# Ledger of designs, part 66: designed miniproteins, single chains, continued (3)

Each design is a single chain, and the fold is of that chain. pLDDT is the mean over its residues in the fold that is shown.

## One batch from the design tools (miniprotein)

Design m10268
Fold by ESMFold2-Fast:
Order: C-alpha cells, then sequence, then structure tokens
Structure m10268 (fold): chain A 110 residues (1-110)
C-alpha cells in the first residue's frame, strides 16, 4: 500500500506554501484533527491528497474573503479566526499574497 507519513506531508506543505516545517506541522495537525485522523499514523495517498486539497480550498476561501465562520471553526478557535480575519483586509490578488495568508494562518494557529 502506498502510504505517506505525516513528516513527508509536513515537508511537502512547507515547500509548497514556502513556510517553516514548524508552521506546516501546525497546519497539518489541525487538518488531521478536523478529519478525525491520527497524527502519528501513516496516511493513504488518497487521504494525503484530500488533506492537501482541503487546505488549498481553505486558503483560497480565506484569500478571497469567502470563508464562513463554520468552515474556519473546523480548524481553529473563534479567537484564532478573528485574529486571522483582522490580518486579511482585502481579497488576495497574487500567488505571493496567498502565500502570505498561509503564513498568517499558521501563525494564528501557533
Amino acid sequence: MNTVTPDELVDQLARSLQISREQARVLLTRLLEAHGLDPDQPLTAQQAQELQDDLISLLLLVAHQEASDEELLKFMSAEEAEALRSKIKRPARSEEEILEIARALAEALL
């Protein structure tokens, strides 16, 4: 069975989002918890892809200011969601701005 370790996903997310491994681990841990998955167990390739797709979808919704409270509360507290929203004053217009939102999201969850 092709499996992906959480550490491999942390490395992939850190590279893709241009964030630290510590920031990527925080994001991955919250995604795993939201999906009811064990953070210490290997993931199937399908589970890994679904987590990556959900993270990208969340980042795009946040970047375009379209994320609902319900969607954000799946991954963070109400206080963390308010802190994230206070940092995002307008919809993102570039890939660089989406990456800045990824860093803000990881920072809000620390």
Scores: mean pLDDT 76

Design m10269
Fold by ESMFold2-Fast:
Structure m10269 (fold): chain A 98 residues (1-98)
Amino acid sequence: MREELLRRYRELAEEAERTGRYLEAARGHLRLLAELLTGERVAEEEAVETILERIREALLKDERLTPEEAEEAIERLRRDWEELEREEAARRAAEAAA
């Protein structure tokens, strides 16, 4: 149902936890999600904000979702991405890589 897209995001997050590549896996999933929803290719180097915007536009056009449900889904994806980004940044900082 409408939760299937968010479930796929969670599944990739679980796989990233196993492999330790959280941010890379999450980015790949967001690109795949945008491509599946829009039917258009997303550039490999596309900014995450642009990818999320494409997903939002596609969800807002989906008649099976209310505008509120579409915006809630995008807000959840954005929060999950921001959390993963912060965790990855903290991990890299902790490694004292100069």
Scores: mean pLDDT 70

Design m10270
Fold by ESMFold2-Fast:
Structure m10270 (fold): chain A 96 residues (1-96)
Amino acid sequence: SKTKQEIEEAQKTPSEELIKNFSKKYKLSPELTEKLVRLANGKLTGPQKVDLLLEIGKELKISRLDLPLALTIVGAERKYGLGAVLLTLDTLARAK
């Protein structure tokens, strides 16, 4: 996502609904879905957030999701919340 409107729309949606929609769309494993819930509830450390993003990238076959990009997404989560993370992952998954 490159538009402020897409980020704003994601931020309006409750975290549970965002996670549910993302997990259903990509058929995300129950384990990774639960880790996204822990992320939304502030229960993950920085390293655990990076690990989660790399695991999601592997499951969704997002070849572009490497360690530097995962660190960038963790930085975005700190400023813009879970919606920005899921929107970025959705964009990367669609781009292959």
Scores: mean pLDDT 79

Design m10271
Fold by ESMFold2-Fast:
Structure m10271 (fold): chain A 87 residues (1-87)
Amino acid sequence: SLEEEAQKLIEELEELIKELEELRAKSTDPAVKRELSHLIALARHAIRELKELLEKGELTEKDIEGARKLIEQIKQQVEALKQRMAE
């Protein structure tokens, strides 16, 4: 169901935020910390939006697709930032 998909995406976003917070704590580069903070804010916004749509019963497949695309975009940016941190 859309409700089950939304709950799974919320859980995935919460795990992603935890990873982003750990990377931010480990980073010594202020620019990397700022980028990670931006990604955390995007993930938190997505969780809030999904929860509001779920509560209102207004969830659509497009909302689920949008959240999946955002998760993939964040994951790609995390990999790029990890490469920068490994230098």
Scores: mean pLDDT 87

Design m10272
Fold by ESMFold2-Fast:
Structure m10272 (fold): chain A 73 residues (1-73)
Amino acid sequence: PAFAPETQEAIAALQALIAALAAEYEAEVARRGEETEELIEELEKRFVAKVEEVRATSPPVLAALLDAAMTPP
């Protein structure tokens, strides 16, 4: 048996809502991916800046210690 007209309209409305929510979810996942890439790039820039600051502040002693600490055995 076919659904009543009211039920058919309700089903169509729910299908449209589900499609809209799925699209919002995909957009949010994509946006978070972009934010993650930006955060990684920012962290890399911060790390490089700190390393250069340490080298600029006390290059002979701290640079030698940093290089020794970063050399794998």
Scores: mean pLDDT 70

Design m10273
Fold by ESMFold2-Fast:
Structure m10273 (fold): chain A 81 residues (1-81)
Amino acid sequence: SMEDEKFKEALEAFEKDLKQLEKIYETKELSEEEKKQFIEGLERGLEELDKLEKEIKNPELLKRIEELKKRIKELIKKLEK
């Protein structure tokens, strides 16, 4: 459906952005201020994914959201250390 296509595009954008943030974390020494900004952005991302999860009925897309939420939570934990 057109809705599933739009959700897929939104999730692909999330996946791309998250991959970029993971790469920045691995390659750059982040200041405490930068870490805090990243955490705030990631927490906002979790809220957006929670909203999408309530609207999406497609099991494959729901599994992608679950994996994204797990990855975001793992990155937040790394940034808090």
Scores: mean pLDDT 86

Design m10274
Fold by ESMFold2-Fast:
Structure m10274 (fold): chain A 100 residues (1-100)
Amino acid sequence: DLFTNLKSSNKLVRFEAIKKLAKTITKEQIPEIVKLILSTSSSGARINLISELAYELVKNGKKDLALEILDIALKSENLTNLEYILLHMIKESVKKGITS
């Protein structure tokens, strides 16, 4: 299950799930996927997953969906101050078409 793989402790399994999501995700699925990623309790891991998904979307020509993911994540009330700063920096990179 793709969503189960997003929560994997194995970085390679998570990255493969992100690559598959970037190819198949629709705008309607974005709130559910952002909520799922942000439900991860590991500080840093959830922002890294949002970042990886956003950059993979840009690589797949879906910059508009990448910006939507970042905007929904930024509206979350459970983020730390550092996570808000990192998400804003990622959003600026995505606006410029920069990928990691």
Scores: mean pLDDT 80

Design m10275
Fold by ESMFold2-Fast:
Structure m10275 (fold): chain A 90 residues (1-90)
Amino acid sequence: SMIERLEEMIERLREAAAKSDRERALVLQAAANGVEMAKSILKRHPEAVSEETVERILQLADRALTGDYEEAVKAVIELSKLVQELLERS
């Protein structure tokens, strides 16, 4: 399910944060928090979160997870914008 995919990504981000230096850990924790909020919105307002939106969230989270520090920061900024758009539509 979409929920299970988001939960798996949150776990991966949290695990990576625990193994990272302090600055990268903060960025990965921010990404995990963004995915957690998107999951919460999807559970409460499934009509507000399309499958396309979930794929975009997962793509941005994966970029934060696998990219360098600059790429991770940019991915988290885009993820934050997307989550704000979801809140405005819910």
Scores: mean pLDDT 88

Design m10276
Fold by ESMFold2-Fast:
Structure m10276 (fold): chain A 84 residues (1-84)
Amino acid sequence: MEELERFLKRLEEERAANKPQIDADVKSLEKEIDKLVEEMKRNPEKADEYKRRITIKATALALLYVARGEPEKALEFIKKAESY
């Protein structure tokens, strides 16, 4: 019983320890997606190329939101990726 509680606490500590890295990765991906969306608006002839890149990055961002315990934000970005 105490062994399972210790294992769960270690998992929580590992998630907390990785939070600064996950937060940095989220921030980086959000900026990259915003840049790609703006570039797509300015270059409609390359829209399909940008849509593919946005979808890949949005999927990665969704996985990071799930890792942070924010599944609602993950769903938001999945829906955004599906709309492209």
Scores: mean pLDDT 74

Design m10277
Fold by ESMFold2-Fast:
Structure m10277 (fold): chain A 71 residues (1-71)
Amino acid sequence: MEEEKKKKIEELLKRSMDLGVQQVDLAVQLTVEKKSPTVDQSRIDQLNKQLDELTKQIKEVEEELKKLREE
């Protein structure tokens, strides 16, 4: 049972890292758009929404990790 728990923790950590990479990519795109001479607010809003969704997914993975470690 503990070995299965360790495997799940490892998988969740890898998922968290993958989501983090995607979050960084979107943050870079957002920075580029904000520094553009022609700011597209609708695109900035879409990028912010995507970043918010990724942040929520990362938080969900962190909560699952916390529950597994506390159980």
Scores: mean pLDDT 80

Design m10278
Fold by ESMFold2-Fast:
Parts: C-alpha cells; structure tokens; sequence
Structure m10278 (fold): chain A 55 residues (1-55)
C-alpha cells in the first residue's frame, strides 16, 4: 500500500545517503549534489516498483 511505498523510499534514501557520506570521506565529492540525485533516483525506483508490483 501507499505506506509501504513511502517506507521503501525512506529506507532506500537513507541507505544511499549513508553510502554517499562514506564515499565522500574517501574522495572530495560534492555530497549535497549526490544526496539530491539519490533522492530523485529513489523516487523513480519506487514508482517503477509500484507500477510493476504484483499483488
């Protein structure tokens, strides 16, 4: 249901952001830009998952 979609999006976003923070410590990366891109990608992935969800 809609609650599951938001929870999946929030979890994926949090995990991806943690990976980005760890990566940024190893390389001089624009973390803010990476976090914004991750949020957009997670939303797109969640929408794709919802469209192709079977029962």
Amino acid sequence: GPVDEKEVQDSLTAMAQEVARIAAKRENIDLDAVLEEIKKDVKNLNEILDKHRKD
Scores: mean pLDDT 70

Design m10279
Fold by ESMFold2-Fast:
Structure m10279 (fold): chain A 88 residues (1-88)
Amino acid sequence: MKEVEELKEEALKAVEAGDIERAVELARKLLEIAKKAIKEGNIELAEFAVKQVGLVAQALVEAGAYEEAYELMKEGQKLANEVEKLKE
């Protein structure tokens, strides 16, 4: 959880600084944590990481980075669907 929170905070700081490339890089690290958590059956960590990707994507929308936000939301939604299948 701490690594996920730190990556999210760094990504939001990058968005505030106008460093969209850095924010996307950090959000992609959150997606990789979610993918690993799904493979390991760690549903709590996977859901938390996906939620943080959504928060970074929302900040990107507010900053006008619509294309980058859309791609992150699309990848995050795919992982959210995989998490829901694990709950069935």
Scores: mean pLDDT 86

Design m10280
Fold by ESMFold2-Fast:
Structure m10280 (fold): chain A 110 residues (1-110)
Amino acid sequence: SSLLEKIKKLVEETFKEFVERAKKSSKSQYPELVEEMREEFEKRLRELIEDETLYGRLSVLFDSTLDSFVELAKKSSKSQYESIAKKLLERTHQAIEDIIEGVNQELKER
């Protein structure tokens, strides 16, 4: 599969793991869970990507996705988490495509 497909899969798998752990945790534990999942995502992303610009932009995007989930989750019941996660993943997948296309354009000019 392409690099785009590998990154999308990593984001989906890591974010789904985060949501499942959030369902099993108290809402007061979500900040610590976010930090753990950020670290795990960054380690796995490093295995796929050597370009620092792409790595940095994708890390920021994933952080924003986790933070958006937490803010919505605070106002929601756990039964709504799957619906929230699905909508955030759809937006995040589009943002990944935009980031990769932008960086690929920049890399062709290097």
Scores: mean pLDDT 86

Design m10281
Fold by ESMFold2-Fast:
Structure m10281 (fold): chain A 96 residues (1-96)
Amino acid sequence: EPPTELDEETLKEIEEKLKKLIEELKEKYKLSDEEIALILVAQEYMNSLPLEDRLANSVEVSSDEEGIEIAIKKGKELVEKDEKYKELFEKIKKEL
């Protein structure tokens, strides 16, 4: 059993949502697997923060494309700074 705080049904639902998000990012924004993996790492980081810290780390963006670039940059910073996010990045990239 994977060491997660989520139940089996929740994990499957998240997996389906992630697949749909990946498909949309590839189709709409023409992103590479590496760029998508970085975005997913950034999202996991944001989801791990308390609501107050999550809001404090939000940036005003003029477009979805700007938001994507910010997420990719954040993902790169997380992968460089923290072994946990580097391991997550490699795992996501392998599944794509």
Scores: mean pLDDT 69

Design m10282
Fold by ESMFold2-Fast:
Structure m10282 (fold): chain A 76 residues (1-76)
Amino acid sequence: SDAEEAIAALTAATDAEQARASALPQAEEIRALLDQARAAMIRGIRDGSEEAGEKAAELAKEYMTQAAELEAQSRA
């Protein structure tokens, strides 16, 4: 359940970030980071353990933070 909640939240956040970033100068780089975040989460779920899912979510959050930094840089 925690793993399902984490992947749903991360997927929604990733979709929203990709949509918002699609018009930015670094859209391709941002999209790649968000794709990596989603892939990490899916891999954690496929492993089947709750702990692996939580660790994957932490890694995915790091990719999402990098994407957000590129987005902020594009607006600065």
Scores: mean pLDDT 77

Design m10283
Fold by ESMFold2-Fast:
Structure m10283 (fold): chain A 59 residues (1-59)
Amino acid sequence: DEEKRWEERIEKARREAEREGAGLVVFDTSKETPEEIALKVQEERQRHPRVIVVTRDVR
């Protein structure tokens, strides 16, 4: 099940980012606007010097 695997992947990435002290931004380019994504990344970078970005690429 692709949806369940994607959600599980996000959850794991989020927990690992927290442990590493890094920021995390998760998004699906088919569902979220570029502006929203950019703002989330910028906010995380202000809190953490390193940010992990997880993208679901649906082509």
Scores: mean pLDDT 72

Design m10284
Fold by ESMFold2-Fast:
Structure m10284 (fold): chain A 78 residues (1-78)
Amino acid sequence: SMAEARAAMERMIERLEASEKRKVSFEELKEALGKLQEKLKTLLETGSLEEIMDEMVRAAELDPELAEITLADLRAML
């Protein structure tokens, strides 16, 4: 339902806000972000919203700038 989708997005926002406090080395960020971005492109083609959201959150947990963008997008969808 729409209410369940909103609740899921709110949980993802909370998770991303928590990840903003984390710090990752540049080397780790570069490697992990590249892999997650490639997977996100594939998931956009397959159409699973939950899988796409999970990968976006994982990528955002590694990059504060990506987390900020993802948070803005998720808040706009609510």
Scores: mean pLDDT 60

Design m10285
Fold by ESMFold2-Fast:
Structure m10285 (fold): chain A 88 residues (1-88)
Amino acid sequence: SEIEELKKKAFELVGKNLPKIKEVITSTDTSPAVLAAKAEILAQAEKVDALLDEINNGEVTKEALEKLIKAIEELGKIVEKALAILKE
């Protein structure tokens, strides 16, 4: 079903991003750029968490899952930018 395909996509995106998020968050770099990147990751993670709460407490709809996937993809982009800063 479309819902099962979207759930699988969300799960796979989380699995791909989680190790990268851990790399950024556990960094001991206290430069302003890295601290700002950590703050952006945290803010986007809160948006993902709010969407997960909506899905867990409500009806699982295609629209809700698409919003969740988009939010996870945006989190992934923020994390990739943060990793680029750490490699400088």
Scores: mean pLDDT 84

Design m10286
Fold by ESMFold2-Fast:
Structure m10286 (fold): chain A 88 residues (1-88)
Amino acid sequence: KVEELIAEYIARGDYFGARAVFLELLRRQAEEGVPSAELQEKGKAFSAEVAAGVAEEAAALSPSPAALAALAERLREAQERARELLEE
């Protein structure tokens, strides 16, 4: 289910949102006792997989305070959606 949420964000080109959901998943797995080395490996694999999309999204970002605030809100929404799915 959380993997479906990550795929949803990627499918719509929201790579920062996908990354925020993925980081909440890793945080939960760390709380459940998954070793840090395994979590680091998963993090590297995911970062490599989304690198091009993240770079394109970053290049399109306005450096204005309003644009950065809007991005912060999108990331918070993604994190909340991930947390709700992980609490099921």
Scores: mean pLDDT 81

Design m10287
Fold by ESMFold2-Fast:
Structure m10287 (fold): chain A 82 residues (1-82)
Amino acid sequence: PPARLRFLGKTLAEIKEAIQEILESDASKEELVRAAGDLAFVLALMGYTELAARISVAAARYDQTGDEEELKKLMKEGLKKL
């Protein structure tokens, strides 16, 4: 998938650490949406397709509304699977 080239060479631990850092920091909207997309992609590859879809929908909603609560909640759930 062309949009996720950034994480192709990363271990699950490195991906988890990078996403946790974004969640724990006051990250920009663009950084949080990108991290959400990367997490959803990894979860889908691992077979967590429903959670991946929910994260993608929440990221799109956040991008339009600015409400990050549901997105951050779902991303934290996804990180538990890595």
Scores: mean pLDDT 77

Design m10288
Fold by ESMFold2-Fast:
Structure m10288 (fold): chain A 103 residues (1-103)
Amino acid sequence: SMVRERLREKLSEALRRLGVEEEMIEYFTEKLIEELEKVVPKPLTDEQIDAIVALVVRKLGLLDEPLTKEIADKLVKEIINLMKNNDWKLEVDKSVDEILEEI
C-alpha cells in the first residue's frame, strides 16, 4: 500500500532526526502501522498521516531517555487511543500552532 509506505517513510525520517536508533525506528513504525490498520478501516488521508507524524514527534521530543520497546509499546497505545476517539484533530491544531511559532 502506497499509504503504508508513505507513513513508514515520513515516520522513519522524523525518528532519525530525533536520534532514534534504526532497530527501534523499525520496531516502532511496524508496531504503529499494524495497530493503526486494526483501528482505521479506510486508507489514511495525507492530513491524517501528517497528524500522526506530528503527534509522534511531539511525544518523543518529551522523552528524557532512549526509546525502549516498553516505551514504544506505551506510545503506540496512546496514539491509537487518540485516533480511535478522533481526539487527534485537537492535538494536530496545537502541534501546528506550536511548530509555526518555532519557525
Scores: mean pLDDT 71

Design m10289
Fold by ESMFold2-Fast:
Structure m10289 (fold): chain A 64 residues (1-64)
Amino acid sequence: TVTLPQSAIIGGDILAPGTYGIKNVTIADGELLVQWQNGKVSRFPLSLEEAVIEAGKAGFITLN
């Protein structure tokens, strides 16, 4: 799960404040795809390095 304390732009979509459940995360064709439990999909058309950074910002992984 990811909790947003205020509105944020994630993968080009504006998400309202709240706690979001993650259904699936896929990396394919240079994109990070986040499928949320509400059925929305956020896309990050980034390199793998950038995808890892964005996943960390979204709380999916911890960045050191």
Scores: mean pLDDT 56

Design m10290
Fold by ESMFold2-Fast:
Formats: structure tokens, C-alpha cells, sequence
Structure m10290 (fold): chain A 93 residues (1-93)
């Protein structure tokens, strides 16, 4: 469990600069807000030991990151890579 919490926390930290950039852009703001919401819910879920809920929230964050990739390729790629790493780590837990 500690490894899954660490992985989600690391992904949030790695994605933070790209998320800030995406939030500042009106075209990507909605998708960046969804990434933030689902990362927060995923982190809470892994802390509570609810791995299925964490996976669902990370999958929703991944969908938002994919939409972000279409509007802001650089920020979207960074965020998508971080979400994918977190999802892989939680699934391996």
C-alpha cells in the first residue's frame, strides 16, 4: 500500500508544472481541472486502501490527459506519462 501511495504522490508532483501550465490556458483548463480532481481522489483512495476506486480515478485522469494532449501536446504528454506510471503502480499493488 505504501508503494501505491508513493507512486500516486510522485505522479502528482511530476505532473504539477505541466498541470499549472494547462490550467493557465483557457482551452486546456477544463481537462487540467479534471486531472487535478481525479489525482486527488485517486490519492485519497490509495490512502484508504481502496485500490479499485484509485484505478477508476486514475483511468478518468488518463482520459482527461488524452484530451489535454490534443489541445496542449507538451503538457498533455507529461501529465499522461505521469498518470500511466501511477496507474501501473496501483495495478501492481
Amino acid sequence: MEAAVQAVGDAVREAAPAIRTALANPESKEYAEKVVEHFARALRAVQDGDLPAAIEHLEEAMKAAQELLKVNPEAGKTILDAVERALEAVRAA
Scores: mean pLDDT 85

Design m10291
Fold by ESMFold2-Fast:
Structure m10291 (fold): chain A 80 residues (1-80)
Amino acid sequence: GEEQLARLERHLEELKELIEELKKTDDPLKLIGLVLRALGLLEDAKLLIKGSTDPRLQKLLEELEKLVEEIKKIYKEKLK
């Protein structure tokens, strides 16, 4: 539905902002906090679209999953 689309689009934008914050900080506590926030957004998105057959929602979830994987990669590189 429209509410689910709007929420997932907001999560997508927040994940993009988290990527920028991750690139700008070397503080280990901030880094883990940003990763945990990203994981929480992904789990919330999965719950929001549970049982949905809307291809638009599925496409947005796939984009969220790709951004979370990118966040994990950046986090791993920052730990070096």
Scores: mean pLDDT 85

Design m10292
Fold by ESMFold2-Fast:
Structure m10292 (fold): chain A 68 residues (1-68)
Amino acid sequence: APKVLSDEELIEAATKLGLALYEDLVARGVAPERALAIAVAWVRQLMTREGVPEALIDAAIARFREAA
């Protein structure tokens, strides 16, 4: 269904944003564990502000953590 594709695209976009922030923080000398925590918190806050359902936020964060 088009809605399922929209949710997948949202998860993909959030994952890419989280990875970009994580990589930037690591490149600037932040420890990987701290960079991951900061990027996860940022992605969660952004998606929550946009009213994204909690299940999709959790899915996006899980994908980001696996990709990092």
Scores: mean pLDDT 76

Design m10293
Fold by ESMFold2-Fast:
Structure m10293 (fold): chain A 75 residues (1-75)
Amino acid sequence: PFSLAEVQAMLENMIAYLERHPDDWAGLRTGLETLSQNSADPAVSAELKKMYEDLEAGKISMEEARERLEKLVAS
């Protein structure tokens, strides 16, 4: 599993990627799933899992998912 520092770096890279590819729904969904499954922090894992499940179910938009991701990384 990824350490907290590794997950934070990957989340920051995902945010940077989405700034260049704001309509890449499949990329966002897959990235969130991968990080959720590999995060060592159960709270971060649970939040990422909720985000990709809500995205798959159409409960949140890509913009809402990005906002939640930015809030999760917020430093």
Scores: mean pLDDT 77

Design m10294
Fold by ESMFold2-Fast:
Structure m10294 (fold): chain A 109 residues (1-109)
Amino acid sequence: SVIEQAIAALVRLGKEAKKLGDETTLKLVVELLAMLLQAKRDGPSPALLEWLAGQLPALEALPELLRSKDVTKRVGARLLLIGFIETLRLEFGVIPTEEDIEEARKLIE
């Protein structure tokens, strides 16, 4: 499913951020992952799934941007994550619980 692909991409991204010591990106990934875990549990709307399908190529490209020596690409990756979080919050009303955040952390290890 689209949401499972997005979750898997964020888990890979979170592990990459952790290896790089990028605590700022790691916090953003944990928040976004927690939001997707909540959406999956509550049953995602067709509109959310359609939006998420459109974002998959960008999500899958994020680890490469984080590994870049170009600071502009690394900043761009963080801004994209912030944009996804704000879209889920403002357009889809997704607010993760503390338990969703803890589960997201466990998936990243």
Scores: mean pLDDT 88

Design m10295
Fold by ESMFold2-Fast:
Structure m10295 (fold): chain A 89 residues (1-89)
Amino acid sequence: LEPVFPAPETLSDDEAAELLSKKYGLSLSTARRILSESREELQKLKAEGRISRVTDTHVNLVAKARAEEIKSGEDLGLARIAAGINDHR
């Protein structure tokens, strides 16, 4: 089951993307992509045994960091750090 961002229990995944879009001033397509990529990265970490579960809170942190990176125009690696991904560099 997919966690919802920004984690309101009454929102669908689509409405979570709309809120992310409004909050950060991004297009809806960009917001949906951020959510999808954040969830996928966390699910990969779970499959690798690096995290025990994927939670809505963790997805929120990764998606928030990624949205802030996109809005600033800088790749700060914050979303990867929030996800717990260790880059070999």
Scores: mean pLDDT 64

Design m10296
Fold by ESMFold2-Fast:
Structure m10296 (fold): chain A 63 residues (1-63)
Amino acid sequence: MAPVVTAGEAGDLEGAIAELEAAIAADPDLWQAYLLLGRYLAEMGRDEEAQAYLARARALDPA
């Protein structure tokens, strides 16, 4: 198909989430990746998942 779709920015969120999930799989101690995942999931309306990732980010925070 040759569709020039509407917007790449909406697709960028899914791509970013996939990249963050891959980063966490490689380095599960990346609290920043959990934080970003939580933010992106909240933006996409996945509030329950977002809360879980934000909690993990907080627990992993090196502070």
Scores: mean pLDDT 72

Design m10297
Fold by ESMFold2-Fast:
Structure m10297 (fold): chain A 121 residues (1-121)
Amino acid sequence: MEELLEKAKEEIKKLNDPNNTDPSLKGKTPIDVLLKYAPSLTKEQLIELVGELFSEINGVPVEIPEELREKIAERVAAQDRDTLLAVYTAALDAAVDALTAGKSAEEISAAVQAAIEAVLS
């Protein structure tokens, strides 16, 4: 269980690395990693893994409230891939838009949080 959580975190880290050459991860998104490991993880471990996924977007630290991480973890447990991809895409788009507009890390975090909440509402 704990070993699988650490393995999932490492695979997400590799997918976020532009120099990643691991052929087993080719064509995969971090959402695919969440869904792969979700059946083997507790709710608490899923909340932690969701936090890891959104802890940094394009080199910018992002803070996601625990309540929002819990909502995302519930979708992961439900294997709701379409909603999770929508959440992930909205978060990335919000982060890129805020970063391009020259916003602070705190403003980028706020924009990402708002985008995720809009998808989950």
Scores: mean pLDDT 77

Design m10298
Fold by ESMFold2-Fast:
Structure m10298 (fold): chain A 97 residues (1-97)
Amino acid sequence: MEYASLEEAVAAYAALSEEEQTAAVQVIADISKIAELKEKYPRLYAILRTVAALTPRLRSLPEEEAIQVAALGLTAAVMGASEEEIEALVDRAIEKL
């Protein structure tokens, strides 16, 4: 799937099932889960790739690391985190890569 904007990708992620959101959380903890997520949940994988591509800070990272950080940011957003909290989480995650 192609998404035209970051807002469209975030809305699509918020509409995902609990099963798909659990898969995203597993990727945050373990980057090796990306291959399984890509095969089982191609829609979720497309959303994560779009967010990584549309976020300038993530575009300089390897694809797998960018997807992991995108999953972290989207999960925080769905849980009601503020923009400032999401930025702090993303910056901290990038520093630890």
Scores: mean pLDDT 77

Design m10299
Fold by ESMFold2-Fast:
Structure m10299 (fold): chain A 74 residues (1-74)
Amino acid sequence: MEPVTLEEAKEKIENGEEETLDPLLAVTTLERFYGLKLSAELQRRLDLGLPPSDEELAKAVEERKKILEEKKKK
């Protein structure tokens, strides 16, 4: 299975299809392209090579989508 690229993930997030992405990839894409940082706990776990839970990643994606929508209103 080919991995989804960051550019493809960005397009899916902008189209409201973030749920079709791996949650970790979705969070990473939001951070890289929109500057939306992970919480300190999630970032520390990623730095240690430990995957956060799917529930934690889903919450992070939802929170960052709200911030992205607020930035679009600007």
Scores: mean pLDDT 64

Design m10300
Fold by ESMFold2-Fast:
Formats: sequence, C-alpha cells, structure tokens
Structure m10300 (fold): chain A 66 residues (1-66)
Amino acid sequence: ADEYGMKAGAAVAAGGASPEEAARVGRNGALSGTDKAKKAALLATEGAAQGDGERAVRNAEKGGGG
C-alpha cells in the first residue's frame, strides 16, 4: 500500500518524535512493504524530516498516485 510509509512516518511524528526519527521509521516501513510503499515512504520521510507533516502527506500522495 502506497500509504504504508506515510503512515509510519506520520505516526512517529505525531508521537512527538524528531523529523529524523520520523524519516527513519518511514524508510523502514517502505523496506517491509511493497515497491509502491517504498516510493510513498521516501516522499513522506522527506517532508517529515523537514518538520512539515502537511508537505509530507502531499508528497506521498503525489508519488504514490503517480
């Protein structure tokens, strides 16, 4: 699922973790998910790492949908 990486990163960020931790969790989620989840997680982790959850969601949607 393209949302897998996004959910992992967003959940960590929502838990009060740093952007770096959110990015790590999103990447790990992608590795254990599908190929589509890898791309979504990468884009979501970029946004999360920048401390912008809204941007992370938007980037994940753009990558997963494309």
Scores: mean pLDDT 55

Design m10301
Fold by ESMFold2-Fast:
Structure m10301 (fold): chain A 96 residues (1-96)
Amino acid sequence: AQQAAIDAAQAALATGLKAVRDESNKKMKEIIDEAKKKVEFARKLGEQTGDKKLMEELIKKHSEEFGKKAKEVADEYRTKVANLEAQAAADIASIQ
């Protein structure tokens, strides 16, 4: 039945979307955890040296680096989602 094939394609899409979401969430958690460690290190360095300017410059540098990493994860997520949706649409269209 055409409906069974369509249901299978939709189930495959749902499974793929969940996997991509779970991977993206894991990568984002790793970035956040690393960011927290780097910011804490910068604060401790500022306390040890008394150099508030050095602390602020390190926090800014780390913020820019983690912003870039977060954008790369977001861009990868959007690309993978678009590819999965396009594949599912093509599979459903081929069933006709």
Scores: mean pLDDT 86

